# Designed miniproteins, single chains, continued (2): the designs that were tried, part 86

Each design is a single chain, and the fold is of that chain. pLDDT is the mean over its residues in the fold that is shown.

## One batch from the design tools (miniprotein)

Design m7181
Fold by ESMFold2-Fast:
Structure m7181 (fold): chain A 82 residues (1-82)
Amino acid sequence: MTELEKLTRAITAAVALLKERGDEPIDYDELVDEVAKRTGVSKETAKRAIDLLVEAGVIRREKKGDKIYLKYVPAEEIRPPG
C-alpha cells in the first residue's frame, strides 16, 4: 500500500467512525486508535489523516477539560467559502 492509499483509508475510516457516533464527540486518542485498528495503518498515519480532516474543516476540534474531542461537521453546516 502506498502512503497516499494509507492516508485515504485512514481519512475514510475516521469520517465513517464519526458519522456512526452521530452528534456524540469522540476523544482524539480514541479515534486515532480506532482508525489504526480498523484500517491496519500506523497510529502516526491515523493522526496525520485526522489532522488533515481538522485542517480541511470536515472535523471540528473541541477542548473540554484535559481532553480534546473531535466531531464530524455535516455538509449542511459547512458554509461554502465566499
Scores: mean pLDDT 76

Design m7182
Fold by ESMFold2-Fast:
Structure m7182 (fold): chain A 72 residues (1-72)
Amino acid sequence: GADALAEELRRLLREAGLSEDGAEAIADGVRRAAELGADPEVVAANVRAYAEARGAAALADEIAALAREAAA
């Protein structure tokens, strides 16, 4: 379910080099966005942009896809 996808997103963000607090904040933000009915495409685009800005470009597509599914 969405909770499992959010946990996988947190794991992937950690592999991409984000801090534990940073990865948790993003995964929690995605969960909250889903609860508030945010557009999954907008959530995915924002998470992708953040990952790329943090030097995680190689994993940005996978991170964005996972965020999109978690927000849906």
Scores: mean pLDDT 79

Design m7183
Fold by ESMFold2-Fast:
Structure m7183 (fold): chain A 92 residues (1-92)
Amino acid sequence: MEELLTRLVQAAARLANVIMKAVPEYRKEALKLLSEIVEAYQNGDKEKAIEAARKLVELAEKVLPHVTDPAMQEELRRLIEEVRKLIEELEK
């Protein structure tokens, strides 16, 4: 469980960084959601970490159509899938 939460925080941080670089207008929202994931992780609150991570994925999906760089768009899609898989593993 702890290993999966650590991987979730790392993947979420990468996802937030790509969102902030690709579409700076979403920087504040991405940082807020990442902060919520980190705080939940530090408190051992798996349910809140999952909820905040899901919101970050939803933000990433909204951002994806606005990403004009094909390489960043591919990286964003890869990170969305990575975070989704980690959420699924944590819910089992």
Scores: mean pLDDT 84

Design m7184
Fold by ESMFold2-Fast:
Structure m7184 (fold): chain A 61 residues (1-61)
Amino acid sequence: MGDAAVKAFRFAYPGLVSDELEERIRKAAEEGKNLQPIVDELMKKAMEEAEKIRGVKLEPV
């Protein structure tokens, strides 16, 4: 599960997953911990990048 989670996050958020974040994802997934805080962090970064490209603020989810 840990490796699959890391691969999924790198695919969904290319360039946003650091080595430290990769280890956090792997460890949390292997220990059955909630991944939502990591998803929220990466989603926020992705929205900020999209806002820069479009010049428009996106609605938080």
Scores: mean pLDDT 71

Design m7186
Fold by ESMFold2-Fast:
Order: sequence, then structure tokens, then C-alpha cells
Structure m7186 (fold): chain A 63 residues (1-63)
Amino acid sequence: GPLNSPETIGRTIAVRMKERLGPDASEAEREAWLARVEEGLRAAGYPQDYVDAVIATVRRELA
């Protein structure tokens, strides 16, 4: 599994998003995928500050 770092997991998620959705993915498809990731992390019991940092990292990696 990834290191217990929101930056590391966020970069991994960004790579997986690009692999699964492809380069032609719409903003709506990316946002829907990120919403599922955020819900999954919350459901798994991660604290909200960690979840926020992960999502922020994904957004930076996609910019």
C-alpha cells in the first residue's frame, strides 16, 4: 500500500485517474471520480483533514 502521506496517496490517485478515464475525460467525469474517492476515504475512516489534503494533491497533480 502507499505510505501514510496524503501527498503520496494523492499522486497515486491522480495517476490512476489518468489511466482509467484517459486524456479525453471531461471535467464532470473527473469531478464524479474524485467525489467517489473522497466518499471512499471518509467511509474507510480517514480524518477529514487527511481526506482534504489527498483531494487537494490530486487537483494540483491534474493542473
Scores: mean pLDDT 80

Design m7187
Fold by ESMFold2-Fast:
Structure m7187 (fold): chain A 63 residues (1-63)
Amino acid sequence: MKEEHKRKAEELTKKADEYEKQGNFVEAARYYGEAAIHYRRAGDWDKADEMTQKAAEAAVKAG
């Protein structure tokens, strides 16, 4: 269960990074936010906080 959430978070993070490189900050923010939720469910609070910060930064770039 926790390992599945970690793998899902890693996949979502990769998609967010790809959207950010494309300049699609709206989708990047969304995917970083979803990755943060999955890292929290995996018990990885440090990475969840990192993803939350990346989502906030992408949201600022989008607006």
Scores: mean pLDDT 84

Design m7188
Fold by ESMFold2-Fast:
Structure m7188 (fold): chain A 101 residues (1-101)
Amino acid sequence: MKKKVKITAVAEGDRVTITIEVPKEFATFYANIAVNAVKEAAKRLGVEIKSINVKIEGDTVTVTVDVPADKAAELARYSAELIKKKLEEKGFEVETTVTVR
């Protein structure tokens, strides 16, 4: 059986919040994948990242990214897809939800 990971990406105004639900022992590993995927997505889309903040609480990794508001939705969608692809390549079953507010 493949281990399930849930990714939620929310674009709201000039902020993208990516939440990954993971086992606590792997939180740093998932945080690194998420941050690298966000940076890769921004570079490919030509989006300037104003700030990136990472918070690890128990089984949850939250990456908060401040970007121009007109680019937030595009960055959220592409970042979520890249994180999903990278985790699936590592043998995880990934559920992804993207919300634009």
Scores: mean pLDDT 81

Design m7189
Fold by ESMFold2-Fast:
Structure m7189 (fold): chain A 56 residues (1-56)
Amino acid sequence: SLLEKAVEAAKEQIDLGISPEQRKRAEEVKAKYEKSLRETLEQQLNDILEQLRKLA
């Protein structure tokens, strides 16, 4: 997904050994995209649980 690629790109920027300020910015970007990805996955899980409830 686009979010997964964004996390990977941010991780690559951290690994390049750039300035502390640039690395902190890359870490913040990575954290933001990881949070968005986690929220998306949690929403998908809730949708599956609702489908399972309907099978009762």
Scores: mean pLDDT 76

Design m7190
Fold by ESMFold2-Fast:
Structure m7190 (fold): chain A 88 residues (1-88)
Amino acid sequence: MEEQKEKATDAIIEELKRHPRVLKVEKLDPNLVKAIVEGTPEEAQRLAREIANKALEKVGADDLEVTVTAVEISPDKALVYIGIREKG
């Protein structure tokens, strides 16, 4: 359901923008968000996953899950990709 995923993605973006360690957020498509997060890749991945799961809970998206990958772009910043998909 494209509409439900879009709403979940927008909720994730809104919650990411509220966090002081999230420096930049971009919506790449209805199911994919890119963010720059302050910290190591491991810290950024954990934080992004926590924020995304909290946003999904607020929207009541029990049938959706997130995948999070993080890559170092500098010693104090990581590039994070958050994918939204239906649970298998």
Scores: mean pLDDT 82

Design m7191
Fold by ESMFold2-Fast:
Structure m7191 (fold): chain A 116 residues (1-116)
Amino acid sequence: MDELRQKRLELTEESGKALKEGDAKKATEILEESIKVEQQITDYYENVLKDSFRTKVAQKVLDGLLRAKKYAEEGDFEGASREMTETVGEVLNIVADEVSEELAKSGKSPLALAKA
């Protein structure tokens, strides 16, 4: 699993570089590799760990990568970048909602938790 997480980070860096260079073919190839890695991460969370929350987050990332790939294939790198930004925002909202629910259930303020 750590190898998949490391590869995810490397592909994110390579994707940004390819998009900046305007290399549509290379950007698409890196996005395809990112999709494969995210599919493996999603499968691990769903079928090995059976973690519904992490599976939901990973599926959201996977869906965003698939949409970004369609835009990149059409040469719309601004559209691809926008889809990635929107996906990150949606993932952050899902994580924030989960953290907020956990804090509410604990009966603690965020400040009290930060001081512990």
Scores: mean pLDDT 73

Design m7192
Fold by ESMFold2-Fast:
Structure m7192 (fold): chain A 58 residues (1-58)
Amino acid sequence: MIEAEAIAVVPQTSEEELALRPGDRVLVEEEVDENWVRARSLATGRVGLVPKSALRYL
């Protein structure tokens, strides 16, 4: 798994998405497609879809 940091605000627009603020740290568990990953929030333990463009891989 890859650790990443949010670099943009990610709003939760569906139940499948993970809401993030800049500076939030996640573990990237799976690449879903070219634009989206499944990630786990290190702060909350919640899992959801995140756009790859909103993440900086650590």
Scores: mean pLDDT 80

Design m7193
Fold by ESMFold2-Fast:
Structure m7193 (fold): chain A 86 residues (1-86)
Amino acid sequence: SPASARLEQLLEEAGDLLLQAQRAIEAGDLEKAEELLEQAEATLEEARALFREHKDEVSPLQAARLAVLGGELHVLRRILEEKKKK
């Protein structure tokens, strides 16, 4: 469905943003990491809204991937907070 296709795009975008945030953290660019994590959070919020609106049209695998990406966002935010306490 169009909703499932849009959700797929949002999941890919969130994944890419989280990977970029991880690289920024590794490079010591904490400001860039924070901006990327904020963008990933906004993308995942849009994905969650789309999932709730079109639950019957999205796959259980897409729902699981959304949960995994949310967990990754949480972990990266914790790492960023620890590094900012320097």
Scores: mean pLDDT 88

Design m7194
Fold by ESMFold2-Fast:
Structure m7194 (fold): chain A 61 residues (1-61)
Amino acid sequence: SSVEELARQVSELLRQQEEGKISRREAMERIRELLAEHGVEVSLDASNEEIENAVVRLVLA
C-alpha cells in the first residue's frame, strides 16, 4: 500500500540521517513532503517520536 511505502521511506530517511549520510534538515524536508502527500503536517523541529506517531496514525486509519 502507499502507506506501507511511506513507512519504509520514512524509516530509510531516518536511518540515513542517523548514519550521517544526510543532514537532519534534509531528512526532515523529505519526511515532511512525504507526510504532506498523505495530508499530515509535522514541524521541521519534530522529534523522531512525533514522526513515528504520525506514520502509525496513517497506518491505523
Scores: mean pLDDT 84

Design m7195
Fold by ESMFold2-Fast:
Structure m7195 (fold): chain A 65 residues (1-65)
Amino acid sequence: GAIKELADKLLLKLIEKGKTLSREEAKKIVEESNLSKEDKEKLLKLIEKYEELTEEQLQEILSQL
């Protein structure tokens, strides 16, 4: 589903970037995802709390959908 696809894309970028994503990189990936408008807005709001996100923080955010 769209959440799994987003999670996989975020994890791939995290590996590529050396294990953290900037807020702006994470926001871009969420905005380009196939999630509903409501789920995108919720995730973008959660991401705003971080300047950089680790794998653990990304999993925590995704678990709140």
Scores: mean pLDDT 81

Design m7196
Fold by ESMFold2-Fast:
Structure m7196 (fold): chain A 61 residues (1-61)
Amino acid sequence: MAELERAAIALAKKMLDSGTTEMTLEDVREVAEQAGVSFETALEAARILEKAGLITLVDDE
């Protein structure tokens, strides 16, 4: 529970710092390391934010 919240906050900070709503899987991995959570937890937070219309996950190559 707390891990998911930390990941969501870290993702929001990264969006504000970059000035874009586009997130790559590499961005999600960096957020996981910075927030001290697993990649799976950070990816879950990113998917929740994507479904809420707050970010777009870029993984189409």
Scores: mean pLDDT 77

Design m7197
Fold by ESMFold2-Fast:
Structure m7197 (fold): chain A 71 residues (1-71)
Amino acid sequence: GEADAREAIRLAEEAIELAKEGRYEEAKKLLMRAQDLATRAYLQGETELVEEAGRLMREAREILEKNGVKL
């Protein structure tokens, strides 16, 4: 639902900041949790918030992958 989608956004934003700080393992853990929550929200019919979470998760993933982190 909406709560899962909003939490996914929050975790993805934190993952971006941790990745920028070089805290890659913590960022990866938050990214994985954000993905689980976004998937749950998507299956429950959320659209706009899940799309926003997806954009943020993509940004976090790109930072991690550019720094050699296996996802």
Scores: mean pLDDT 88

Design m7198
Fold by ESMFold2-Fast:
Structure m7198 (fold): chain A 86 residues (1-86)
Amino acid sequence: MTLNLTLTNLDQQQIDALRAQAQRYREQGYDVTINVSGDTVNITIGGLSVSQAIGLALRAIGLSLDGADVQITIDGDTLNIKVTFP
């Protein structure tokens, strides 16, 4: 299963933290792709179970979710998690 994590309305510090988390997952042997476009970060990780994908997504955020809008959808072999920060 593939995790597709999209984080929107980020500042520079939050983007840098997410890039560091993506690099840590690569060091653990995961196939991780990260794309940064303006205030949006997209992270894709393959080879996961559903529970692993959810757990990794929440850990990858590493930021306060207070006031954030979180949307979760499953489409075939892909778990999509979208987070919009205040």
Scores: mean pLDDT 76

Design m7199
Fold by ESMFold2-Fast:
Structure m7199 (fold): chain A 86 residues (1-86)
Amino acid sequence: MAEEYLRLAREHLKKAVEALKAGDYETAAKYAKEAIEHARKALELGHPEAPLVLAEGYSALAYAYEGLGKTEEAKKLFEEAKKLAE
């Protein structure tokens, strides 16, 4: 169960990163949010890799928000990612 959520999180994170590379910040934000949701479920179920994947999701969403001009929201997401990376 936790493994399935982590797998889905990584799959959506890959799609978010590809969208960021393409400059499609709206699509990147969508996939990053889905990755965060799945990573949070994996974290709730105690998956040891979930904090890292959640941090990657927050970073991807932060980059997408920077691209969309949402600088303050992006800054908060980078701070959340940093906390999860310890």
Scores: mean pLDDT 87

Design m7200
Fold by ESMFold2-Fast:
Structure m7200 (fold): chain A 61 residues (1-61)
Amino acid sequence: SVDLALETLNSLDRESQATAARVIGRAAGRPELGEQAAKAFLEGDVEKGNELVRELVEAAL
């Protein structure tokens, strides 16, 4: 589930969260959205980062 994936992602450090967001963005064909999510995680805005990653995962389906 997306919720379990987000829980796993949030167990990582901020740099790893940002890297994962960028990879997910590229895989979903939305690298700009992946960069926005990465920026949110690096700024400590986990809520915004998770929201953007959820959008990326839903777009990839």
Scores: mean pLDDT 81

Design m7201
Fold by ESMFold2-Fast:
Order: sequence, then structure tokens, then C-alpha cells
Structure m7201 (fold): chain A 68 residues (1-68)
Amino acid sequence: SKEEEEMLKAMRIVSEVVDRLDADPTLPLDELIEWARKRAKEAGLSDEQIERVLEAVRQLWRDRQAQA
């Protein structure tokens, strides 16, 4: 289904953000958001799904800052 395809693509992008933060925890939020937005758009995600990915990225970044 389209919903399943979009979910799998979104999960891959979020996983790639986690890998980037694990490799370099000093990455600024703005750089991660810019990268994730471009990646999601290239992957053909809907505007709604792109916003969900970006919110997940913001939450991941906040969680990492709280643990630092």
C-alpha cells in the first residue's frame, strides 16, 4: 500500500538521522532538518509525511541534547 511504502521510506530516513547523530553527536539541528527534508523529498514522501519525519528528527535531537 502507499501508506506502507511511505512509512518504510520515512523509517529509513529517521534511521539514517540516528546513524548520523551516533557518528557525530555535535551535528546542529538545522543541518539535520535540511538534510532530512531534502532526503524525504527525493524519496517522494508526501508533504504530510515529510512534516512527520522532520518532527521525529526534532524530537531525536532534543532527546540527545537532554542526555548530554
Scores: mean pLDDT 82

Design m7202
Fold by ESMFold2-Fast:
Structure m7202 (fold): chain A 98 residues (1-98)
Amino acid sequence: EIEELKKKAKELRREAILYEASAGVYEIGASSSKLAKEQLLKKAKESTPEKAKELEEKAKEEEKLEEEYREKAKEYEEKARELEEEYERLKEEAERLE
């Protein structure tokens, strides 16, 4: 039974690491979309009215993508935290039984 608790704890720790890594990827995605939006809006100011409209529409798409990526990053960070808390609980329980 102690071995089962240790195995489950190890699996939870592995999952937490994967969720943390995934959250990091989404954070990078959000930052990239934010930079793309800023560059598109800057180009729009220097462009013809027709081209400016197209660039502004692309900027709105990047803004939506930034929001979606930020939401995903938060969701995955929350899951990682929950898994880490469960890992610590099972680790303490296994140590208590020894």
Scores: mean pLDDT 86

Design m7203
Fold by ESMFold2-Fast:
Structure m7203 (fold): chain A 59 residues (1-59)
Amino acid sequence: SRREEALRRAEELVEDSADPERYRGMSPAEVLREAARRYAEQGREDLAREYLEYARAVE
């Protein structure tokens, strides 16, 4: 399901982070929204939109 895919993406972001403090205390939706914000800052609007959709799926 889209929710299962979104949860997997959030878990991968936390586990693959070089900074162990980056996602500390965040919910899966918060992790995905932070990733979307970072992609938008990099000019990667398609990825920013995709990760916002993932965040909505896990709310």
Scores: mean pLDDT 83

Design m7204
Fold by ESMFold2-Fast:
Structure m7204 (fold): chain A 86 residues (1-86)
Amino acid sequence: MKVVIVLRNASPGAALAALGGAVDGMLAGGTVESSVKGDEITITVTGANDAGIAGALAGARAAAANGGKLKIEVKGDTITLTVENP
């Protein structure tokens, strides 16, 4: 399963929280890739098990904790977590 975390207008703390969750996904047997394009950070976890998915979701939720909005979309084998910060 693949988890994609999309961060918009992320603070350094929000980015670190999301990356921490993605690293939990990697430790659960997945691989982690990240890219930055302007104000958007995309973190992709590939091959995540249930624990890796839970870690990525926790990281995305923490990244949204300071007034951000979290959107969760599931399409086939891909979960997309979009975090929009103020």
Scores: mean pLDDT 76

Design m7205
Fold by ESMFold2-Fast:
Structure m7205 (fold): chain A 60 residues (1-60)
Amino acid sequence: GPMAEQARRDAEISAEGARRATLAAGGDEKQAEEAYRAGLSGRGMDAELLATGAYLRAQS
C-alpha cells in the first residue's frame, strides 16, 4: 500500500545517505555497502553508527 511504498522510499533515501556519508568520511566501499544494507533492513541506527565510525577512523 501507499504507506509501505513511502516507508520503502524513505529507507532507500536513508540507506543512500548513509552510504554517501561513509564514503565522504573516508570509509571504503565495503563499509559503505554495509551502511547501505543496514539502512535498507530498517536498521537506520546501525547505518548511522557505521558512517560515524568511518568518520572517526578517518579523523584519527
Scores: mean pLDDT 69

Design m7206
Fold by ESMFold2-Fast:
Structure m7206 (fold): chain A 87 residues (1-87)
Amino acid sequence: MKEKIDEAFKRLEEAIENGDYTAALRAVRELANLVDEAIKKGDIETVEYALKRLKELSEKSPHPLVQRALDLIIKYAEEEIKKLKEK
């Protein structure tokens, strides 16, 4: 899982550097799906790893649409991690 997340982050960073909004949003969607899969598997370590990187990228992102999409994934992941840890 971590390898797939790393690949998706690389694609996102490349798309941002190239100004390719379509590719950037596609990579964000891929990251959202990978985070959801990790949550469904109870892989807290992978979710926390992705969450840290999403926060770092959101802070550095110059594009409002990409930043907002990343923030939505961050909120979702934080809420789901709390549920996993409370049970």
Scores: mean pLDDT 79

Design m7207
Fold by ESMFold2-Fast:
Structure m7207 (fold): chain A 69 residues (1-69)
Amino acid sequence: AEDAALARAGALGERYLPVIKATNEAIKILESEPDPELARKRIEELMDKYGLTPEQKEAVLRAAEELAA
């Protein structure tokens, strides 16, 4: 019974792990790249590399922009 909840939590973790990794890398790009246009292009290439959905891409961009500054 409880094992089914843990299995679902594990599956959600696996699904969210690329989003978390992409967000962390996007923050590093924003911190290291002074050109905002070049930083944005690098983040777009990063999100494509992780195969993110449109909703995940929006979440990554928003989180990275809110946390970088």
Scores: mean pLDDT 72

Design m7208
Fold by ESMFold2-Fast:
Formats: sequence, C-alpha cells, structure tokens
Structure m7208 (fold): chain A 75 residues (1-75)
Amino acid sequence: MISQDPTQRAYDHVVSRANQLRDSGVISQDTANSVIDTFRQRRQSYLQNHPDVPPSVQTQILIRSGDRLVDDAKK
C-alpha cells in the first residue's frame, strides 16, 4: 500500500477538470468517468515504473498527462 501519495494534487486537478467539463455539458458523465479511470490507471503504472523520480517532478508529469487526456476527451 502506498500510504504517501504526493501526486494526489495531480489526481484532484484531473478530477476537477473532468467534472467541470461534465457539469458544463462539454463531455458526458461516461466520458468524465472514463477520463478519471484512465488517469488513475496511468498514475498507478507511472508511480510503479518510476519510483526514483522526485515527487514534485512526478506531479508535474502527471498533471501534464492528465491535461492532455482531458483535452483529448473534448475532441
């Protein structure tokens, strides 16, 4: 179990953006759920494969990845 997750801010950012787009009608609830689920899986995989990367850098990479995922869902 990962009891410390400094990348929680990245997750909160992606969830907030996906929910905002859903609430504004830009994407469906199903699309928002898919984006959030995909990001959760990518974050878990990234952290498992890159445990030596500093937490601040991990957070920046994950925020950028999440932003691209949300942007792709709008297309």
Scores: mean pLDDT 79

Design m7209
Fold by ESMFold2-Fast:
Structure m7209 (fold): chain A 70 residues (1-70)
Amino acid sequence: EEEKVFEEIYEKTKKMLEDSAPADTDPEFIDKVAKINAEAYVEGLKYDDIAKRSKAMEETLKKKLEEFKK
């Protein structure tokens, strides 16, 4: 079920980025960003408290973004 949510958010984000990004944008960059966003969203769903959810999503985004830069 988390897998289905991940796939849905990933596809939705990727499609949105492809539709809005400049035509010469790196497809690998779009794919990576879409995956990071989906991972952060799924991580946030583990918490029912809004403050903890936001913190978990933000921390996941920061961590994944740092890993992506390496």
Scores: mean pLDDT 76

Design m7210
Fold by ESMFold2-Fast:
Structure m7210 (fold): chain A 62 residues (1-62)
Amino acid sequence: GLAVRLISYETGLSEEQIKEIYERVSSAPEEEREAVLEELAKKYGLSPAVVAGIVKAVKELD
């Protein structure tokens, strides 16, 4: 969707990486969500807040 493409451009991550982030966070149980955010932040060299922002943007726009 449009959000995935725009976030890919802004972050330098591929559209496939953005989709992986969204899928992993959105499928995680609430009690595991913070750990998933931290794992993805470490994997992609981002902050957990930026990972959460990506998920929110994809959810709201796509």
Scores: mean pLDDT 81

Design m7211
Fold by ESMFold2-Fast:
Structure m7211 (fold): chain A 66 residues (1-66)
Amino acid sequence: SRQAIVDAAVRVGLDAYYRAGYSPEEAVELAGRAARLLALQRGYSPEEAEAIAREARAATAAALAA
């Protein structure tokens, strides 16, 4: 599902931040890229993949602020 892609991408970003020393900005960008690639692999359009990437970036930023 769309939400499963966002959740997976957030985990990628948070893992990079906590385990690999990424900055918050780098972690957010990685989550966006991961979400876009996953969405395209699952058959979403490029426009839908960009929307999912924006959701993943926002969710990762919110998680890092908590």
Scores: mean pLDDT 90

Design m7212
Fold by ESMFold2-Fast:
Structure m7212 (fold): chain A 65 residues (1-65)
Amino acid sequence: MKASKGAAAELLAVAMEIRGDAEVRLEGDTIHIYRRKRTPEVEEEVKVIEELAKEAGYTLEVYDL
C-alpha cells in the first residue's frame, strides 16, 4: 500500500508537469513541485499529492515559480 501511494503521488506530480502546471523533480523519497499556476485546480491536485506522499512516508516540497 505505501509503495502504491508513493507511485501514485509521483505519477500525479509528473502529470502536472506534462500539463504545464508545474515543474517536478523526484529525489529519492522527496517530491519537489515548482508551481507555474496557482489556480484552484492546481491547489486541489497538490493537496491530493500531499496526502498520498504523506501516507507513503514521502516528503513533499512545494515552491512557486
Scores: mean pLDDT 80

Design m7214
Fold by ESMFold2-Fast:
Structure m7214 (fold): chain A 118 residues (1-118)
Amino acid sequence: MFEVTESGGGTVAEGGSVTLTPKFTGDASKVEMVAWWRELPDGILRGVASITKSGKKYYAPEVAGRATISVDFSKKTATLTLSDLRREDTGVYYGVVYALVDGKLVWSFGPGTPLTVV
């Protein structure tokens, strides 16, 4: 089973930058994709960025050009760096691990790391 622990949130000034780091446990060879999702203050979930085991990256339009995602499967870490922060970037950020286990796609996410842009 995969366990995810996120870090790097907090209160950051508008125009600043932040690096969010999810660490995960379990068998990295089963991981298909790592993603970052954001829960808005109103409870709506939005995709932010993803990276597949083949290295294919996705960035949501709201963060395109401001976000960088990377993964290190050997260290079981991913990182999301957001620059030129906006108040609209405020929310709880979840690292999500997507894996194939016994032919089924499963996903695991942690408790989240809150980011407030002031």
Scores: mean pLDDT 82

Design m7215
Fold by ESMFold2-Fast:
Structure m7215 (fold): chain A 61 residues (1-61)
Amino acid sequence: EEEEMLRLRGEAVELALKLFNGDRAKAHQYLADLITEYKKQGLDDLEAYRKVVEKLREELA
């Protein structure tokens, strides 16, 4: 599951950079805010990153 976590984190960063046209500061802040919000809802790290990736894919579709 550690490999899955690294894959999801990489994908989330790549998608966030696409959403913000390469603005690393905005992309990282957006990811941090989403992960924090999902973890506050009781999700673990793996579940939170899965939801972040799906949300970013929806935003870019």
Scores: mean pLDDT 81

Design m7216
Fold by ESMFold2-Fast:
Structure m7216 (fold): chain A 58 residues (1-58)
Amino acid sequence: SMMEEERRRLEEAERRGQEAMDFVNALKKEWGINWDELSPEERIAVSQQIAAAYQARL
């Protein structure tokens, strides 16, 4: 049924979201990033670097 397909898509999106979050957290640890001490500008720059690394991984 369509509702079963929607549930599967939501579960798949949740799993992919968790994998992305795990990757981001692992990368922050690898780079030794202290997120809470970063300025807003530094957070944007770091987020862009993480996004680029994630895209390169895909």
Scores: mean pLDDT 75

Design m7217
Fold by ESMFold2-Fast:
Structure m7217 (fold): chain A 90 residues (1-90)
Amino acid sequence: SLLDEIKKLIDELRQAVLAGAPEETLRELVDKIVEKLKQITDPEEFKEAIDYINQALGEVLRRAPPERRRRVLRIAGYLNDKIDEILKEK
């Protein structure tokens, strides 16, 4: 399902952040997540995807070394800005 694809991409983003992947790679994963989020027409599925994103970002912020937290916050901000734009267009 589309929701399962999004959850998989979120899991990949979580793993990539914790592994110290380059910021460009993290932005590419966010862009893929955003493109899939735009395809969701069911409000309940959209809410479930957002809840999963928030859970994953919370875990990453808790587990990331202090020196990576600023990068995590930048990626979280980038993703949240994109989600806000989707919500404005709905």
Scores: mean pLDDT 84

